# Ledger of designs, part 72: designed miniproteins, single chains, continued (2)

Each design is a single chain, and the fold is of that chain. pLDDT is the mean over its residues in the fold that is shown.

## One batch from the design tools (miniprotein)

Design m6491
Fold by ESMFold2-Fast:
Structure m6491 (fold): chain A 92 residues (1-92)
Amino acid sequence: MHPIIQYLEGANYLAKKDYEKAIEYFKKALESRSKRLRAEANFLIGLAYLQQGDLRSAAHYFRLASDDYASLGRDDLAAQMRAQAEALEASL
């Protein structure tokens, strides 16, 4: 199955607040060669973990998303993701 389809399934589960399935499908989407799709998947995995109260995993995936967005030249999003990770780590 194509990574974009797995990403869309993940987004559907996230909208339904099924965070466990959302994370599963977004992790499959990380097999994509699209840097943009991987950045978006890492961000949404972080968001899903945050909604589950798993602050360590949320911070980890926000840092991965920050690095991915930086590699895309999206310094605005990279800084936003890093700030979210740092705020969560300060709460640990």
Scores: mean pLDDT 88

Design m6492
Fold by ESMFold2-Fast:
Structure m6492 (fold): chain A 90 residues (1-90)
Amino acid sequence: SEADRYYDEGLRALERGDFKSAIEHATKALELDPNYEFAKLVKAAAEYLLTGELPKDVVIRNAVENLLSLTTHPRGIARAIRRTREHYAA
């Protein structure tokens, strides 16, 4: 879907440390699908890495904090998000 394409572009931007681009692409994915949880996670992780502010939504905040417990590297965070989506948090 178009939302998936924007999600993928946001994830790639996050991998290279381009937080502003990651936020822009994730925001476009959410404009198309407001319930796209993985796009929310990409956006929140990129916003945290850019500003130091955690999201207000408790579910997304917990997900970002779990990612940060693994790594603070953008590439590592993006990889963890991709794996979680591919395996549906199995």
Scores: mean pLDDT 84

Design m6493
Fold by ESMFold2-Fast:
Structure m6493 (fold): chain A 91 residues (1-91)
Amino acid sequence: MKKEEIEREIEKSFYRMKAYLNGAIIEVSEDADLEEVVKKAKELAKETGYAELIITRKDGKKTIAIFDKEGKVLFAEGDPELVEKIRKLVE
C-alpha cells in the first residue's frame, strides 16, 4: 500500500476504535430517517467525543460516517450519494 493509504487506514481504525470503546456506534438500515440518525450521531459524538454511524443497504453494502465532539464529519466512506447527504446535513 502507498504511505498515504496506510496512514488513512490507521487514522480511521483509531477513530472507529474510540467510538466502539465509548459505546458510540449507531447501526441502521437504509430505511431509517437519515436526518434523525445524523442528529443522534452528532449528539452522541458531543457526549462521548466520537460516534460512528453505519448505514447498511439492502444489498449489504455499508456507508460509514465518523463524527467528532463538535458534530463534524471526520471520515465518511461508502455510497457516494449517501455520504454527500450526510455531509450536507452536518453543514
Scores: mean pLDDT 77

Design m6494
Fold by ESMFold2-Fast:
Parts: structure tokens; sequence; C-alpha cells
Structure m6494 (fold): chain A 93 residues (1-93)
């Protein structure tokens, strides 16, 4: 019961990434990185520059890192949460 997690899965599916693929990659990332390491990676990808459309593998790594961080008990910034929810809502429209 995680609305943000469901939103990330929705966005990933729109990019052609299956729930299984995303979850398996997230589990792999989580085992080899601390919660702080995941937070720093997300901060760099979400905050330092605008994100152009890139390869499916780049999106998989980004979304898998988000899922891993959330499963590790991490909390995304309120603005990031709002942006993710808004994007997922547009996809469901």
Amino acid sequence: VNTILDAIYTIAADEGISNKTLEERADTIMKSRSKRGLQHQLFETLFLKEKPLITKEDYLELYAAMVAYLKAGGTLPKRTVADILALAQKIKD
C-alpha cells in the first residue's frame, strides 16, 4: 500500500519496463548500496539537471533506484513525490 511506489511502476510500464524487471533490478541495487548512497544518486539525477529522453536502460536504472530507496525506508522530497504523482496521473488519463 504505497501510492508513490504504484506511481513509479505506472511510469516505468509506460516506458515499456515490466513490474518484474523493475523489482528485480531494484532488489539488486538495494543489496549493494546504502540508503544514503541511493539518496545521493537520486538527488543527482532529479536535481542537478533537466532529464532528456534517454535509453530504456537509463530509465530502468533511475526507477529501480527510486524503488530500492523507498523499500529501504527512504522518503522522497515532497516536490519529487508531487511530480511523480502528476506524471502517473497524466499517463492514466
Scores: mean pLDDT 70

Design m6495
Fold by ESMFold2-Fast:
Structure m6495 (fold): chain A 50 residues (1-50)
Amino acid sequence: GVEVDLAAYGVVGVERRGDSLVFTLANGATVTVPQGGSSAELERRLREAA
């Protein structure tokens, strides 16, 4: 997939939790996506959280 610029979406932290990745945003929100999921799903969830 296309690489997602996490900094452009305000991501300040990334943590692996089992089969999921948890992204922490500068506003304190978190986004959880499955490991190996699509870039489009990650971008959608980041846009919703920002």
Scores: mean pLDDT 74

Design m6496
Fold by ESMFold2-Fast:
Structure m6496 (fold): chain A 95 residues (1-95)
Amino acid sequence: LNTLIKGYSEIGQFEKAGEILGKMSNPDVESVSTMLKVLGSLIYHNLRQDVVEDISVTLSSVPLDTLLKAFEIVKKEGLLPEEVLNEVIYRVLKH
């Protein structure tokens, strides 16, 4: 499923990638980190507020332990500004 999430994200089908994550009974850290990067990119470029909200809600359903491990991976990659990463954390955890 991580291959499908990456594939849909790469072609800009963010809604479809989010749907796939939402249907996973046990999301792995790689799938969650991919969707966190998508969410951060959308926030950073001020794109698709509707998709940002949907992905945030989907990610809020992920077990906290898996979610925190995925946040650590995204933070270490350094692809997103700290301000954007903090916004991602806030949006996911407020639900």
Scores: mean pLDDT 76

Design m6497
Fold by ESMFold2-Fast:
Structure m6497 (fold): chain A 63 residues (1-63)
Amino acid sequence: MKKLVIVSSPDLEEALELGRKIREELGEKATVIPTTLSEEEAREIGKKIEEATGWEVELIVIG
């Protein structure tokens, strides 16, 4: 089963940098999506993806 990690920050560069580190640690079994969405919006989208794909979804919020 694949894992999806959503990294949300008001600064896209911070989300991209942390997302890169997470991708390096988790490898090919995880997909990492950096975003500037609010925590609420990211959580809502994450739930929809989890329901549609059956993947495990983890949300990391910065700031």
Scores: mean pLDDT 78

Design m6498
Fold by ESMFold2-Fast:
Structure m6498 (fold): chain A 100 residues (1-100)
Amino acid sequence: KKEELLKEIDELLAETDSPLIKRYLQKVRQILEENPDKYEEVSKIIEKIRKLHELLTEMKALVDEINKNPDNEELNQKLHDLATEASKILKEIRKMLEKL
C-alpha cells in the first residue's frame, strides 16, 4: 500500500518539470516515509498534485497555440478557465499540506 504510493510519487517526480510540483512531491514523500499513518492524507494530496500537473501541461500546450493565434478568443478563454481551475487546486493542496 505505502510502496505503491511511493512509486506513484517517484513517477510524478520523474515526469514533472515544475519546481513547485517537485517541492510538494518531495515534502509529501518525506512525510509518508516518516509517518506511514498519514497514507490516506498523502494519497489525496497526490491525486490533487497529479491533476495540477495535467492542467499545467495543458496550459503550456495552449500557450504555444495562442502565440500562433493571439486574437483567438476561444483559446484565450480556455487558458483563463484552465488557470482558474489550477489556482483552485493549488489552494486545496496548500490546505491539505497544512493539516499534515
Scores: mean pLDDT 85

Design m6499
Fold by ESMFold2-Fast:
Structure m6499 (fold): chain A 67 residues (1-67)
Amino acid sequence: RREDLEYAVAQAVVDIAQHEGISVEEAFEKYGKTIVKTVKQATGIELDLERVKKLALEIAEGKRPKR
């Protein structure tokens, strides 16, 4: 599902940011387009960067959105 993919990508970006010691915004600037392109090629689903970025920020703050 698109929501599951958005959440999975958001978590991956947060993990990358933490491992590299950079901000979530910097991680999206460096990797966001590549990740979205890869997901689109693999699944045929085009993710909205703005939505994934907001989810990543919520995860980074230790919050979880309710379903």
Scores: mean pLDDT 76

Design m6500
Fold by ESMFold2-Fast:
Structure m6500 (fold): chain A 104 residues (1-104)
Amino acid sequence: SEALKLARKTIEEIKSLDLPSAVKKIIETGKKMLDYLKKNLSPEEAVKEMERIAGEAILMMIAEKLPDAIIEAFATVLSAAAEVIRTGDESIFERAVEEVLKRA
């Protein structure tokens, strides 16, 4: 999946970034993944794919021993993206972005 490739690339890139920069990159990736899945899959398929990628990304970050704050930011952003696909409520993603930026 192109969305999974984006998640993997982001995990590699954020290893060298400070927390605020890593969080911004995570947000950019989450938005790109959301836009890609909405364009290419049905809502039901897009939710399942987003949840699958989120699980894989979290396990990769744990295996790579990334900081908990980074793992939590990624989980929050991807969870919000899945919920936007499920509900159609774009404000869920906007609130998640505000939350992770405040914690960075």
Scores: mean pLDDT 87

Design m6501
Fold by ESMFold2-Fast:
Structure m6501 (fold): chain A 86 residues (1-86)
Amino acid sequence: MAPRSREEFERAVEELLREIVEAATKDKVKAAQLATALAILVIGDLFDGVEPSERTLRAIEEAAEELEKLGDTELAALLRTIRELL
């Protein structure tokens, strides 16, 4: 894949996190698919040597907390697992 800058990676993660939280209230299947896309993005950029910032780690945790407030503890746990890969 084309190499991403750190800022492009951070933006892509933040955009996916927003879509996951929005989808969690409307379409659980779509939310799970978006979370899978986030995992693929994170794994791919780790292979490219992209080091996550505290901003990115915080954004993932904030999204997980919002999912827990919505009652989606499984999706929240998945996001925290993705965060642990970084």
Scores: mean pLDDT 76

Design m6502
Fold by ESMFold2-Fast:
Structure m6502 (fold): chain A 61 residues (1-61)
Amino acid sequence: HMEELERKRKELEEIEKQIKDLSDEFAYVRANKTRDERIAFVNKNRDKALEIYKKLKELEK
């Protein structure tokens, strides 16, 4: 029981870090890159964003 709570907390922290890192990268791209480069960034990281979303859904169980 306690081990499950600690595992979920660690998973949430990892997800939050991934979101922050991705957000920071996107902020840089948005400020310094062209529209086409922003589209390429979104396309490249779409699968990563979907994986993060799925992990959040699993934590809600």
Scores: mean pLDDT 76

Design m6503
Fold by ESMFold2-Fast:
Structure m6503 (fold): chain A 68 residues (1-68)
Amino acid sequence: MSLEELLTEALATIIEVHELAKEKGDAALQKEAGDLAQRALDAYRANDVETLREILEEAKRLLAEVKA
């Protein structure tokens, strides 16, 4: 997976987490999703593939939790 593909998937996952958190009124999770998006952009600008993969995994975990 390319750096751009990793960023795209991470941001898409984070946006879904943020939207579901907003529907549930979970302000803490909304903030966490926003912070994670900023970290993803920072990792992308730094060409840090490893950090971006970790962020994608964290985003997927949060998505699974918010859907439960």
Scores: mean pLDDT 86

Design m6504
Fold by ESMFold2-Fast:
Structure m6504 (fold): chain A 85 residues (1-85)
Amino acid sequence: SALLDETRAAVDAGLAELEKLRGRELSPEEAARILARYGLMSEEKARRTLTALGRETITGDELLALARELAAQKIANAEQAEQLL
């Protein structure tokens, strides 16, 4: 479906940009904005989640790992929606 194809394309593009952050250190606030920018989580929820870790920095590798899990869930939700329509 168009929804699934668009979701997968957007997720793949976002993950490709996040790969460029490997080896970087980010503040939780920067990491939250990046997740929100690529539609993986709302900025408010991402900020709450990442600041709750109580850490000064988040590595680009950790952010990429989280983003991959969020991406997989977003694709699974789109696939399930397609099966129900």
Scores: mean pLDDT 81

Design m6505
Fold by ESMFold2-Fast:
Parts: sequence; structure tokens; C-alpha cells
Structure m6505 (fold): chain A 74 residues (1-74)
Amino acid sequence: SPPVVIQDLTSFSDEELRLVVDILLQEAREHFPELAEEVERRAKRILEAIRAGDRKTAQRLIEETVRLLREAEA
């Protein structure tokens, strides 16, 4: 994942943030099935933050989820 794009998540629309969540869910289900339940729980929290207009919380939770998946590759 490109760190430049992740650093600018607050500039994303709600639709773009939801697309990022969908990508993370697909990635976890296909490549990290042992983490799929955890990523699904995180996705629900991200979607709640987006719905509430809390873009900073949504960004942070996305960054934490990306980090979780990156660490699973190590």
C-alpha cells in the first residue's frame, strides 16, 4: 500500500473511504482468512465513523487495519 495515499485519507470522500474498506475486507478474506473476523469488526467501526462524519477516526482505523495486514505478511 502506498504511504502517501494513506497519509491523505482525510481528503477522501465518504464513497472513497467506503471503497478502501471494501478493498481491505476483500484482501483479508482472500489472503489472510485467519484475520477476516478481526478486519470485519474493524470495518464496521470504520463505517460507523464515516457515517458519523468522523473522518479522522475513520482514517486512523484504516491505517491501523492496513498495519495489521502488513504485519501479517512478515
Scores: mean pLDDT 79

Design m6506
Fold by ESMFold2-Fast:
Structure m6506 (fold): chain A 77 residues (1-77)
Amino acid sequence: SAEIEAALEQAREFARLYREAVEKGAPAEVIAGYALGAIGSAIHAELLGKKEGNAEATERARELLLEGGIPANIPVP
């Protein structure tokens, strides 16, 4: 669906910003913000995929986070 594609695109954009921020040595709060944005958008795509019975959306979301190098151990407050 268009909503799944939009959520995946948003996750991809945040993952790109995360990678660039890490490479530039940005402040930790900026790096964490982009990582959380990527994770949140990917989870949104996964939830939309589950609602629509689209297992591929879940797999694509996970692959996108792995490609972006987003650490799975970011603490949630």
Scores: mean pLDDT 76

Design m6507
Fold by ESMFold2-Fast:
Structure m6507 (fold): chain A 72 residues (1-72)
Amino acid sequence: LSEEEKKLLEEALERLKKGEDSSHVGARLVHAGYEDVVRRIEELAREIAKERGRSEITREDVIEALEKLLEE
């Protein structure tokens, strides 16, 4: 990830932790031209949800996906 992408993901993570809807956060990233990043977050969040025995992606799964992307 670039430094600019990392900053945007850090802001997205903070917004999600403050209770902003994940679809709104995702829509803002897509509008800003980061659709590929949103797709990667969705893929990772789905994997996390599956590992936890769920078919539905929750805000917590999205938060963990963002944290993992920021570590790589």
Scores: mean pLDDT 75

Design m6508
Fold by ESMFold2-Fast:
Structure m6508 (fold): chain A 88 residues (1-88)
Amino acid sequence: MVDPAVLEGESLLALGRMAASLGDLELAARLYEEAVRVFETSDSPEAKRALAEALRELARVLEALGRREEAERYRRRAEEAEAEAARL
C-alpha cells in the first residue's frame, strides 16, 4: 500500500532539492517546509524516515540563508526524528 503522505512529501523534497541545486534557497526552504508538514500527517515508518531527511535538508538551507535560529530548531528536530526512525 502506498502512503499518500510519503508520495506527496517525496515529490516536494525532490522539487526542493532541484530548487536548491539552482540556487533558489528561499524556494527550497518553502518546499522543504511543506514536505515536513506533509510527512507529519503520517505515522508510518517510511514517513518518519522521510521526515528526518526533510528536517535535515531544511536546516541546511536555512543555515545557508543566514536564518540560524530557525536552522538550529530544525536541526534539533531532525535529530529527534532520526532517533525515532532509527528504532524502526
Scores: mean pLDDT 85

Design m6509
Fold by ESMFold2-Fast:
Structure m6509 (fold): chain A 74 residues (1-74)
Amino acid sequence: SELVEEALRALEEATALFRDPSKREEAEEMARRGKALAGSAYSEARRLARRDPAEAAEAVARIDAALAEVEAAE
């Protein structure tokens, strides 16, 4: 879904920003945005799980992996 892709882009951008110490505040703000979008994407995936549980599970796994990368970069 577009919401999942938007969440993943925000989390990936946050991870990249954390690699630059001068951009710590920007990285933290992007991480907060990405985490909020991930929450919305989880809610959408739970609704869609009734139609396609496999696709919903894959979307959740992709978001979880991106969140783990952000946490590792912090």
Scores: mean pLDDT 82

Design m6510
Fold by ESMFold2-Fast:
Structure m6510 (fold): chain A 61 residues (1-61)
Amino acid sequence: QVERDAELVRRAIKELADVYGVDPETAERIANEAVELVRKGELTVDQAAVRGAKAIMDAAG
């Protein structure tokens, strides 16, 4: 379940990065941080997705 949840968060963040034109390196960094927090049980999928989305939007301008 945790790995499935982590994969969903990673995909959501990468798709959002593509929409906002954020570079792949920055997108991967943000996705890795969010995925790690889900794997550690520190954030839920929804919380990690929101945190990642905010970081992507901040990176886009």
Scores: mean pLDDT 81

Design m6511
Fold by ESMFold2-Fast:
Structure m6511 (fold): chain A 97 residues (1-97)
Amino acid sequence: SEEKRREELKYAWENTTEEEYEAELAAVSASTTAAALKPDTAEKVRERALRLADVLEEELGRTEAAARIRELAKDPAKMGEAARVYMEAMLEEAKKA
């Protein structure tokens, strides 16, 4: 569920060092990017990108990053870029915490 994913990210962010959090974000980004390269999973990758954008907007107030991810999610070729935008925004939040 989407709510569980938000709680897991929040929990990891609060209880993880910067290096450990960066590693987790890299794993999430790599998974999303790999799926984007497989056309048969394109719809699921698109849904995930939109949910990540919702997390950025609702939990972190990153409305511009969320809007960019939503625009990039419309193009299958750019879903890897959407994952990068998400990772960068989350990394910035981790550094502030």
Scores: mean pLDDT 63

Design m6512
Fold by ESMFold2-Fast:
Structure m6512 (fold): chain A 65 residues (1-65)
Amino acid sequence: MEAERREKEREEAVRRAEEVAELDPSHQNKLDAAASILKAGGSEAALEAARALIDRYWQEVRARL
């Protein structure tokens, strides 16, 4: 169950990064880097920072819609 939850959260974060990049390509490079960290793995701090970055840009883009 924990593995399924983590995989789903990772997939949703990556998908959100792709959606944000499509809506605002000015953040493409940073979103690509964050998605790569989520896919390849890294330190727990790096994974949390990547998710926080994606969430921040998603909220920013969503506020403009």
Scores: mean pLDDT 72

Design m6513
Fold by ESMFold2-Fast:
Structure m6513 (fold): chain A 80 residues (1-80)
Amino acid sequence: APATLIVVEAELPTTDREKAVAIAEEIEREVSKIPGVLKAEAGVPPDRPHLLIVVVEALAEKAEEVRKATEEIVRRAVEK
């Protein structure tokens, strides 16, 4: 099946690495539940705890829906 890669970046409201990793893990779990997602990974670079990167492999036909849902999940998680 045709797949596409979606990358979403966000600035975290915290410089606490433990909180940053917990937010990334929460986002990864929630994004993995979106219909059309094949793989989801969220991470925080070791030297940039304020930066969140989410990489999603999704069905090409669902790419727009997955992007929108991922951006909403990220927004809600970082609002915390």
Scores: mean pLDDT 81

Design m6514
Fold by ESMFold2-Fast:
Structure m6514 (fold): chain A 89 residues (1-89)
Amino acid sequence: TAVATVTGRAPSLAAAEAAGKTAVEAVRAAAAELGVLSVEYEVEPAPDGGAIATVTVTAETEENARRAAEVAAAALEAAGAEVISREVT
């Protein structure tokens, strides 16, 4: 198993919630194809009134986690968030 973490910055808590939810839904839609075991998101406020959305994906393999991270990152960006980090362990 491998874990991917993708972090996006949004202009507000509401925008971060919407982006995180969109990313989780996109990953879940592809979960069977990507060997995804679980996906979740968290949102926290940023100091300047924006917010950070963090999407965590657990997958069967490191390759599956990387592919799921790409799906999550693309969905965050499509929802208007700025992807600031992407890690796979």
Scores: mean pLDDT 85

Design m6515
Fold by ESMFold2-Fast:
Structure m6515 (fold): chain A 64 residues (1-64)
Amino acid sequence: MEEVVIRAPVFDAEVADEAGRLLDELHRQGRLASTRLVIEADSITPEGAERLRALGDRYAALRA
């Protein structure tokens, strides 16, 4: 299983948008089902927290 790690000192909306683009690309390539997404951050903004929840929902939907 492939592991993709997203590292940021602060997880904000911009980082979440880039993560979403990565998930779309992995899905397009048929690699999403064999990929584990790991997010590592020291802190998260309120906007980042909302986007992180949406990102989790998107990841689950794309894997279904």
Scores: mean pLDDT 76

Design m6516
Fold by ESMFold2-Fast:
Structure m6516 (fold): chain A 74 residues (1-74)
Amino acid sequence: SHIIQQLDQMIQLLQEEKQRAEQVDPELAEIVQQEIETLQKTKQLLLEGKISDSQAFDILQQVLDRLGQVLSEL
């Protein structure tokens, strides 16, 4: 589904961000890792049919909002 593709793309982008952050900001790298884990769990729940596409979109939006807040505090 489209949401699974969006989750995969965001996970990939966050993995790249974490790799960049590891060398300069280990605390940010840890925060990014937690959000990667949240999105991976969300994808798993979607594949298992345990959550709806709309619930997955809500979780993705919450992750983006939290990351935006963290970046604004740096």
Scores: mean pLDDT 86

Design m6517
Fold by ESMFold2-Fast:
Structure m6517 (fold): chain A 87 residues (1-87)
Amino acid sequence: SIDEKFAQLAAILGELLKAIAPHLSEEELEELTRRVLEILMDGLRTGDIDATIAAALALLEELKRRHPELAPLVDAAMARIEELRAE
């Protein structure tokens, strides 16, 4: 269901934030967390999971460009999100 997809997306993004937190400054982590929350809140308001997934993937691509050292963790999260989209 769409609600299950939102819950899974939130879990994937939350797990990624925990994994990368030690590698980011407090300010960068706070800003990234706010952007993730905005994407999820907008998705819940609109009910548009496809748009929410697209926004999440775009944010993760931006994160990889700024922090190439995080690519393995970000790529793993992106793969899980792509699997979720394919369901």
Scores: mean pLDDT 88

Design m6518
Fold by ESMFold2-Fast:
Structure m6518 (fold): chain A 92 residues (1-92)
Amino acid sequence: MIESEEWLELAGVPTKVITTKSGLPPDLSDAMEKGIKEMTSKYKRGSVIVTDGKNRSWTALIEDGKIVAYGLTPIGKRGGIILAEHLIRQHL
């Protein structure tokens, strides 16, 4: 189940952040799929961050409807943002 959703701009790239309530793998997977579909429908380049709101974040970087980089961090939403910015600078 999704707790919150927001749009950010990181290093000039649109970024969708989704926070889940449970941190369970199915909830995280569903949130990532949702974020990727929404991102690819609107933008050629973007990132999606899924976080359990506290201790973990998953980041996917997307260009032309393809995942070009994917990463995990044990450092909550802040860590996910730092990782997304790093991946954007390296791949986009």
Scores: mean pLDDT 78

Design m6519
Fold by ESMFold2-Fast:
Structure m6519 (fold): chain A 80 residues (1-80)
Amino acid sequence: DRKKILELIALVLDAIGYVLEIEQILKRKDTPEVRAALEEAKAALEEVKEAFKEEDLEKAEEALAKVREALARAEAVMAE
């Protein structure tokens, strides 16, 4: 299913982008909270990659949501 594979590729790319965004936040504000968010996002990115290998779109979407939650926590630290 080409549509499913393309959707999975997009989710992996989005997850990578969000992890890189947290890395940029860490460079600007190096706190334990941002470091924790980065490690959580990296772990969730590995889950997105495993879901891509398994061709499990639902699992990939759930893992991407975890990456987005980690980014939101890092952004909240910047808003203080």
Scores: mean pLDDT 87

Design m6520
Fold by ESMFold2-Fast:
Structure m6520 (fold): chain A 116 residues (1-116)
Amino acid sequence: SMELEQAQARVATLYVLLRIEAEGLPSTDENLAREEARIARLVEEFAPLSVEQLREIEKLILDAVRKRANGEEVDEEELKEKLIELGVSEEIAEEIVEWIKRLSPEQAARILAAVE
C-alpha cells in the first residue's frame, strides 16, 4: 500500500540521514558494498512491520534527534529497548542509538530540517 511504502521510506530516510551526519558515506567500492548490505538488511527488517510500528519507530527517532538538537541527552538504553519492542533488530537499534549519541546539536538540526 502507499501508506506502508511511505512509512518504510520515512524510517529508511532517517537511518540514512543519521549515518551521513554521524559517519559520512564511504567513497570506496568495498565501503559502498557494505552500505548496500546494511540498507538491504534494514529493508528486510521493515518488511514484516505494520504502518503503526513504522510510524512509532519514526516518532521515537525524531524525538531523540530533537533532544540532541536542543543539546539534551537521550536515554540510550530506553531508546534501544523501545526500538527492539517495535520490531527493530538489536543490531540496527544499536546502530541508530550510537549515531544519535554522536550527533552535535547542529548535525541534529540538519536532520530535522531535511525531514520537517
Scores: mean pLDDT 80

Design m6521
Fold by ESMFold2-Fast:
Structure m6521 (fold): chain A 61 residues (1-61)
Amino acid sequence: STFDEAVARFRAVADRAGVPAAHTDELLAAARSVDEVYDLARAVRDHPGASVEELLALARA
């Protein structure tokens, strides 16, 4: 499904960026839509080291 593909992409990007597993899980739990999961993957890639709150704000912009 599109959702499973988005989650898999996000987890791969987060792992490569060195995001802690707890932060990855928190971001996914807070995601409101499939599109937001894709936007979170982009935010993590473009802003490595940003906080959970900052990444959510970027994905929702």
Scores: mean pLDDT 82

Design m6522
Fold by ESMFold2-Fast:
Order: C-alpha cells, then structure tokens, then sequence
Structure m6522 (fold): chain A 56 residues (1-56)
C-alpha cells in the first residue's frame, strides 16, 4: 500500500506526495503558471531522480 497527500497552493499549483511502504517517495508538482510537471522520486536507499515535462 501507499500514503498519498495532495496540497493545492494559493496560485492553484498542485503538490502530490506519495510515500510507499518500502520508504521510497514520489513528489509530483504541477506548476499552474507554466503547466510544467516535476516528478522527484526518492528510492528507499536514498537515491534521487528528477523528471520534468510540460502539459501541451
């Protein structure tokens, strides 16, 4: 299973935090001004990867 938290910022940007049972986390940020989606994945061993994309 996993725990999911969603936070909507005052500018309409959305932050989603997913915490998995193995201790890994996934943070997804949607920028309301640019439509840019930033995904930050932290593995259980502490390694981090960052991916960025834009909604058309």
Amino acid sequence: SFKKEVIVGPDGSILTIITYDDGSTEVIYIDSKTGKITTITTSADGSVSIEERVIP
Scores: mean pLDDT 80

Design m6523
Fold by ESMFold2-Fast:
Structure m6523 (fold): chain A 103 residues (1-103)
Amino acid sequence: SAAAEQQELAALMDKQIEMLEALLEAYKAYKNGDLEKAKKILEETFKVDTSDMTEEEIEEIFEQTVAEARAFLAAVRAAPELTPEQRRLAAAVERFLAEIEKL
């Protein structure tokens, strides 16, 4: 059913937006000098082991994520048409990048 596929896609988009919001909170903690809080959010949200990660490795994760977010937004903006789900995710990515630029 097309309706069931749309509902599943909407749920996946909600999950992506939640993860993006968690990543923003981790980045804010990192920028405020709270490396342990940043590591805890990354560990709890993404199920990664951060216990042995250096500050440089955590910074590389954020730099890579920002680069991927910018690449995603550029690709979405270059598309001739966007689905409602793609527009919603693009809006969330735009908010994420705008908040990062304020830090």
Scores: mean pLDDT 81

Design m6524
Fold by ESMFold2-Fast:
Structure m6524 (fold): chain A 75 residues (1-75)
Amino acid sequence: SALEEKLRRTLEEEGFSEEEIEEALRILRQFQATGSAELSKNPELHRLSDLLIRELEESARTGRPLGFRGLRRFL
């Protein structure tokens, strides 16, 4: 997907390892596969999804690095 490609590209530009990039993509795919109903029934999963989407949107908007290291503490 375009979002996965953008995430991979951003993380590569920021010097994340291939292992970290693959982990981030797995998490993104998990959230996409889970869907709104599953997210709504789990407050923690909902919050993690919100944080990930917000960081991706901010990175896209400003061109700044993903705050993914900060998000990692919740993953």
Scores: mean pLDDT 62

Design m6525
Fold by ESMFold2-Fast:
Structure m6525 (fold): chain A 66 residues (1-66)
Amino acid sequence: GLDEKIAEAAKEAAKKTGIPLEKAAAAIQLAVEDPKITDKEIAEATGISEKQASEIKKIAEEAGLI
């Protein structure tokens, strides 16, 4: 289901960006819950950079989650 897709996308994001899996999962979940969320809002909520938030959103989009 959706949770499994989020988990897979989070693992890919963590591997590609070096972000801890927990933070990558949280960032993807935020983007899935609010597709209009900004990179800045994700960064502030998860403690990652805006650049990392942008990369994670791209991975979530490529996974078909947003």
Scores: mean pLDDT 83

Design m6526
Fold by ESMFold2-Fast:
Structure m6526 (fold): chain A 74 residues (1-74)
Amino acid sequence: DALRRELEEIVRRYADRPDAAVAEIAKLLAEAGASDEEVRELARELGLDPEEVLRATRVARAGIAEGAKQRAAR
């Protein structure tokens, strides 16, 4: 799976900066339309805190939704 390979690459690249890894992973998962359950499962498989990744993913989803609403309102 291409998404999973990208997530693993991010974890390796940001091994010394876990906050940055979580932010990048959250953005990709939100863009991919991953469910809360999928986010938690992928986070566990990547060795990350599932709740931390889920919180970041929810923030990313909210940003995407707000941007779409703002464009539709114009």
Scores: mean pLDDT 77

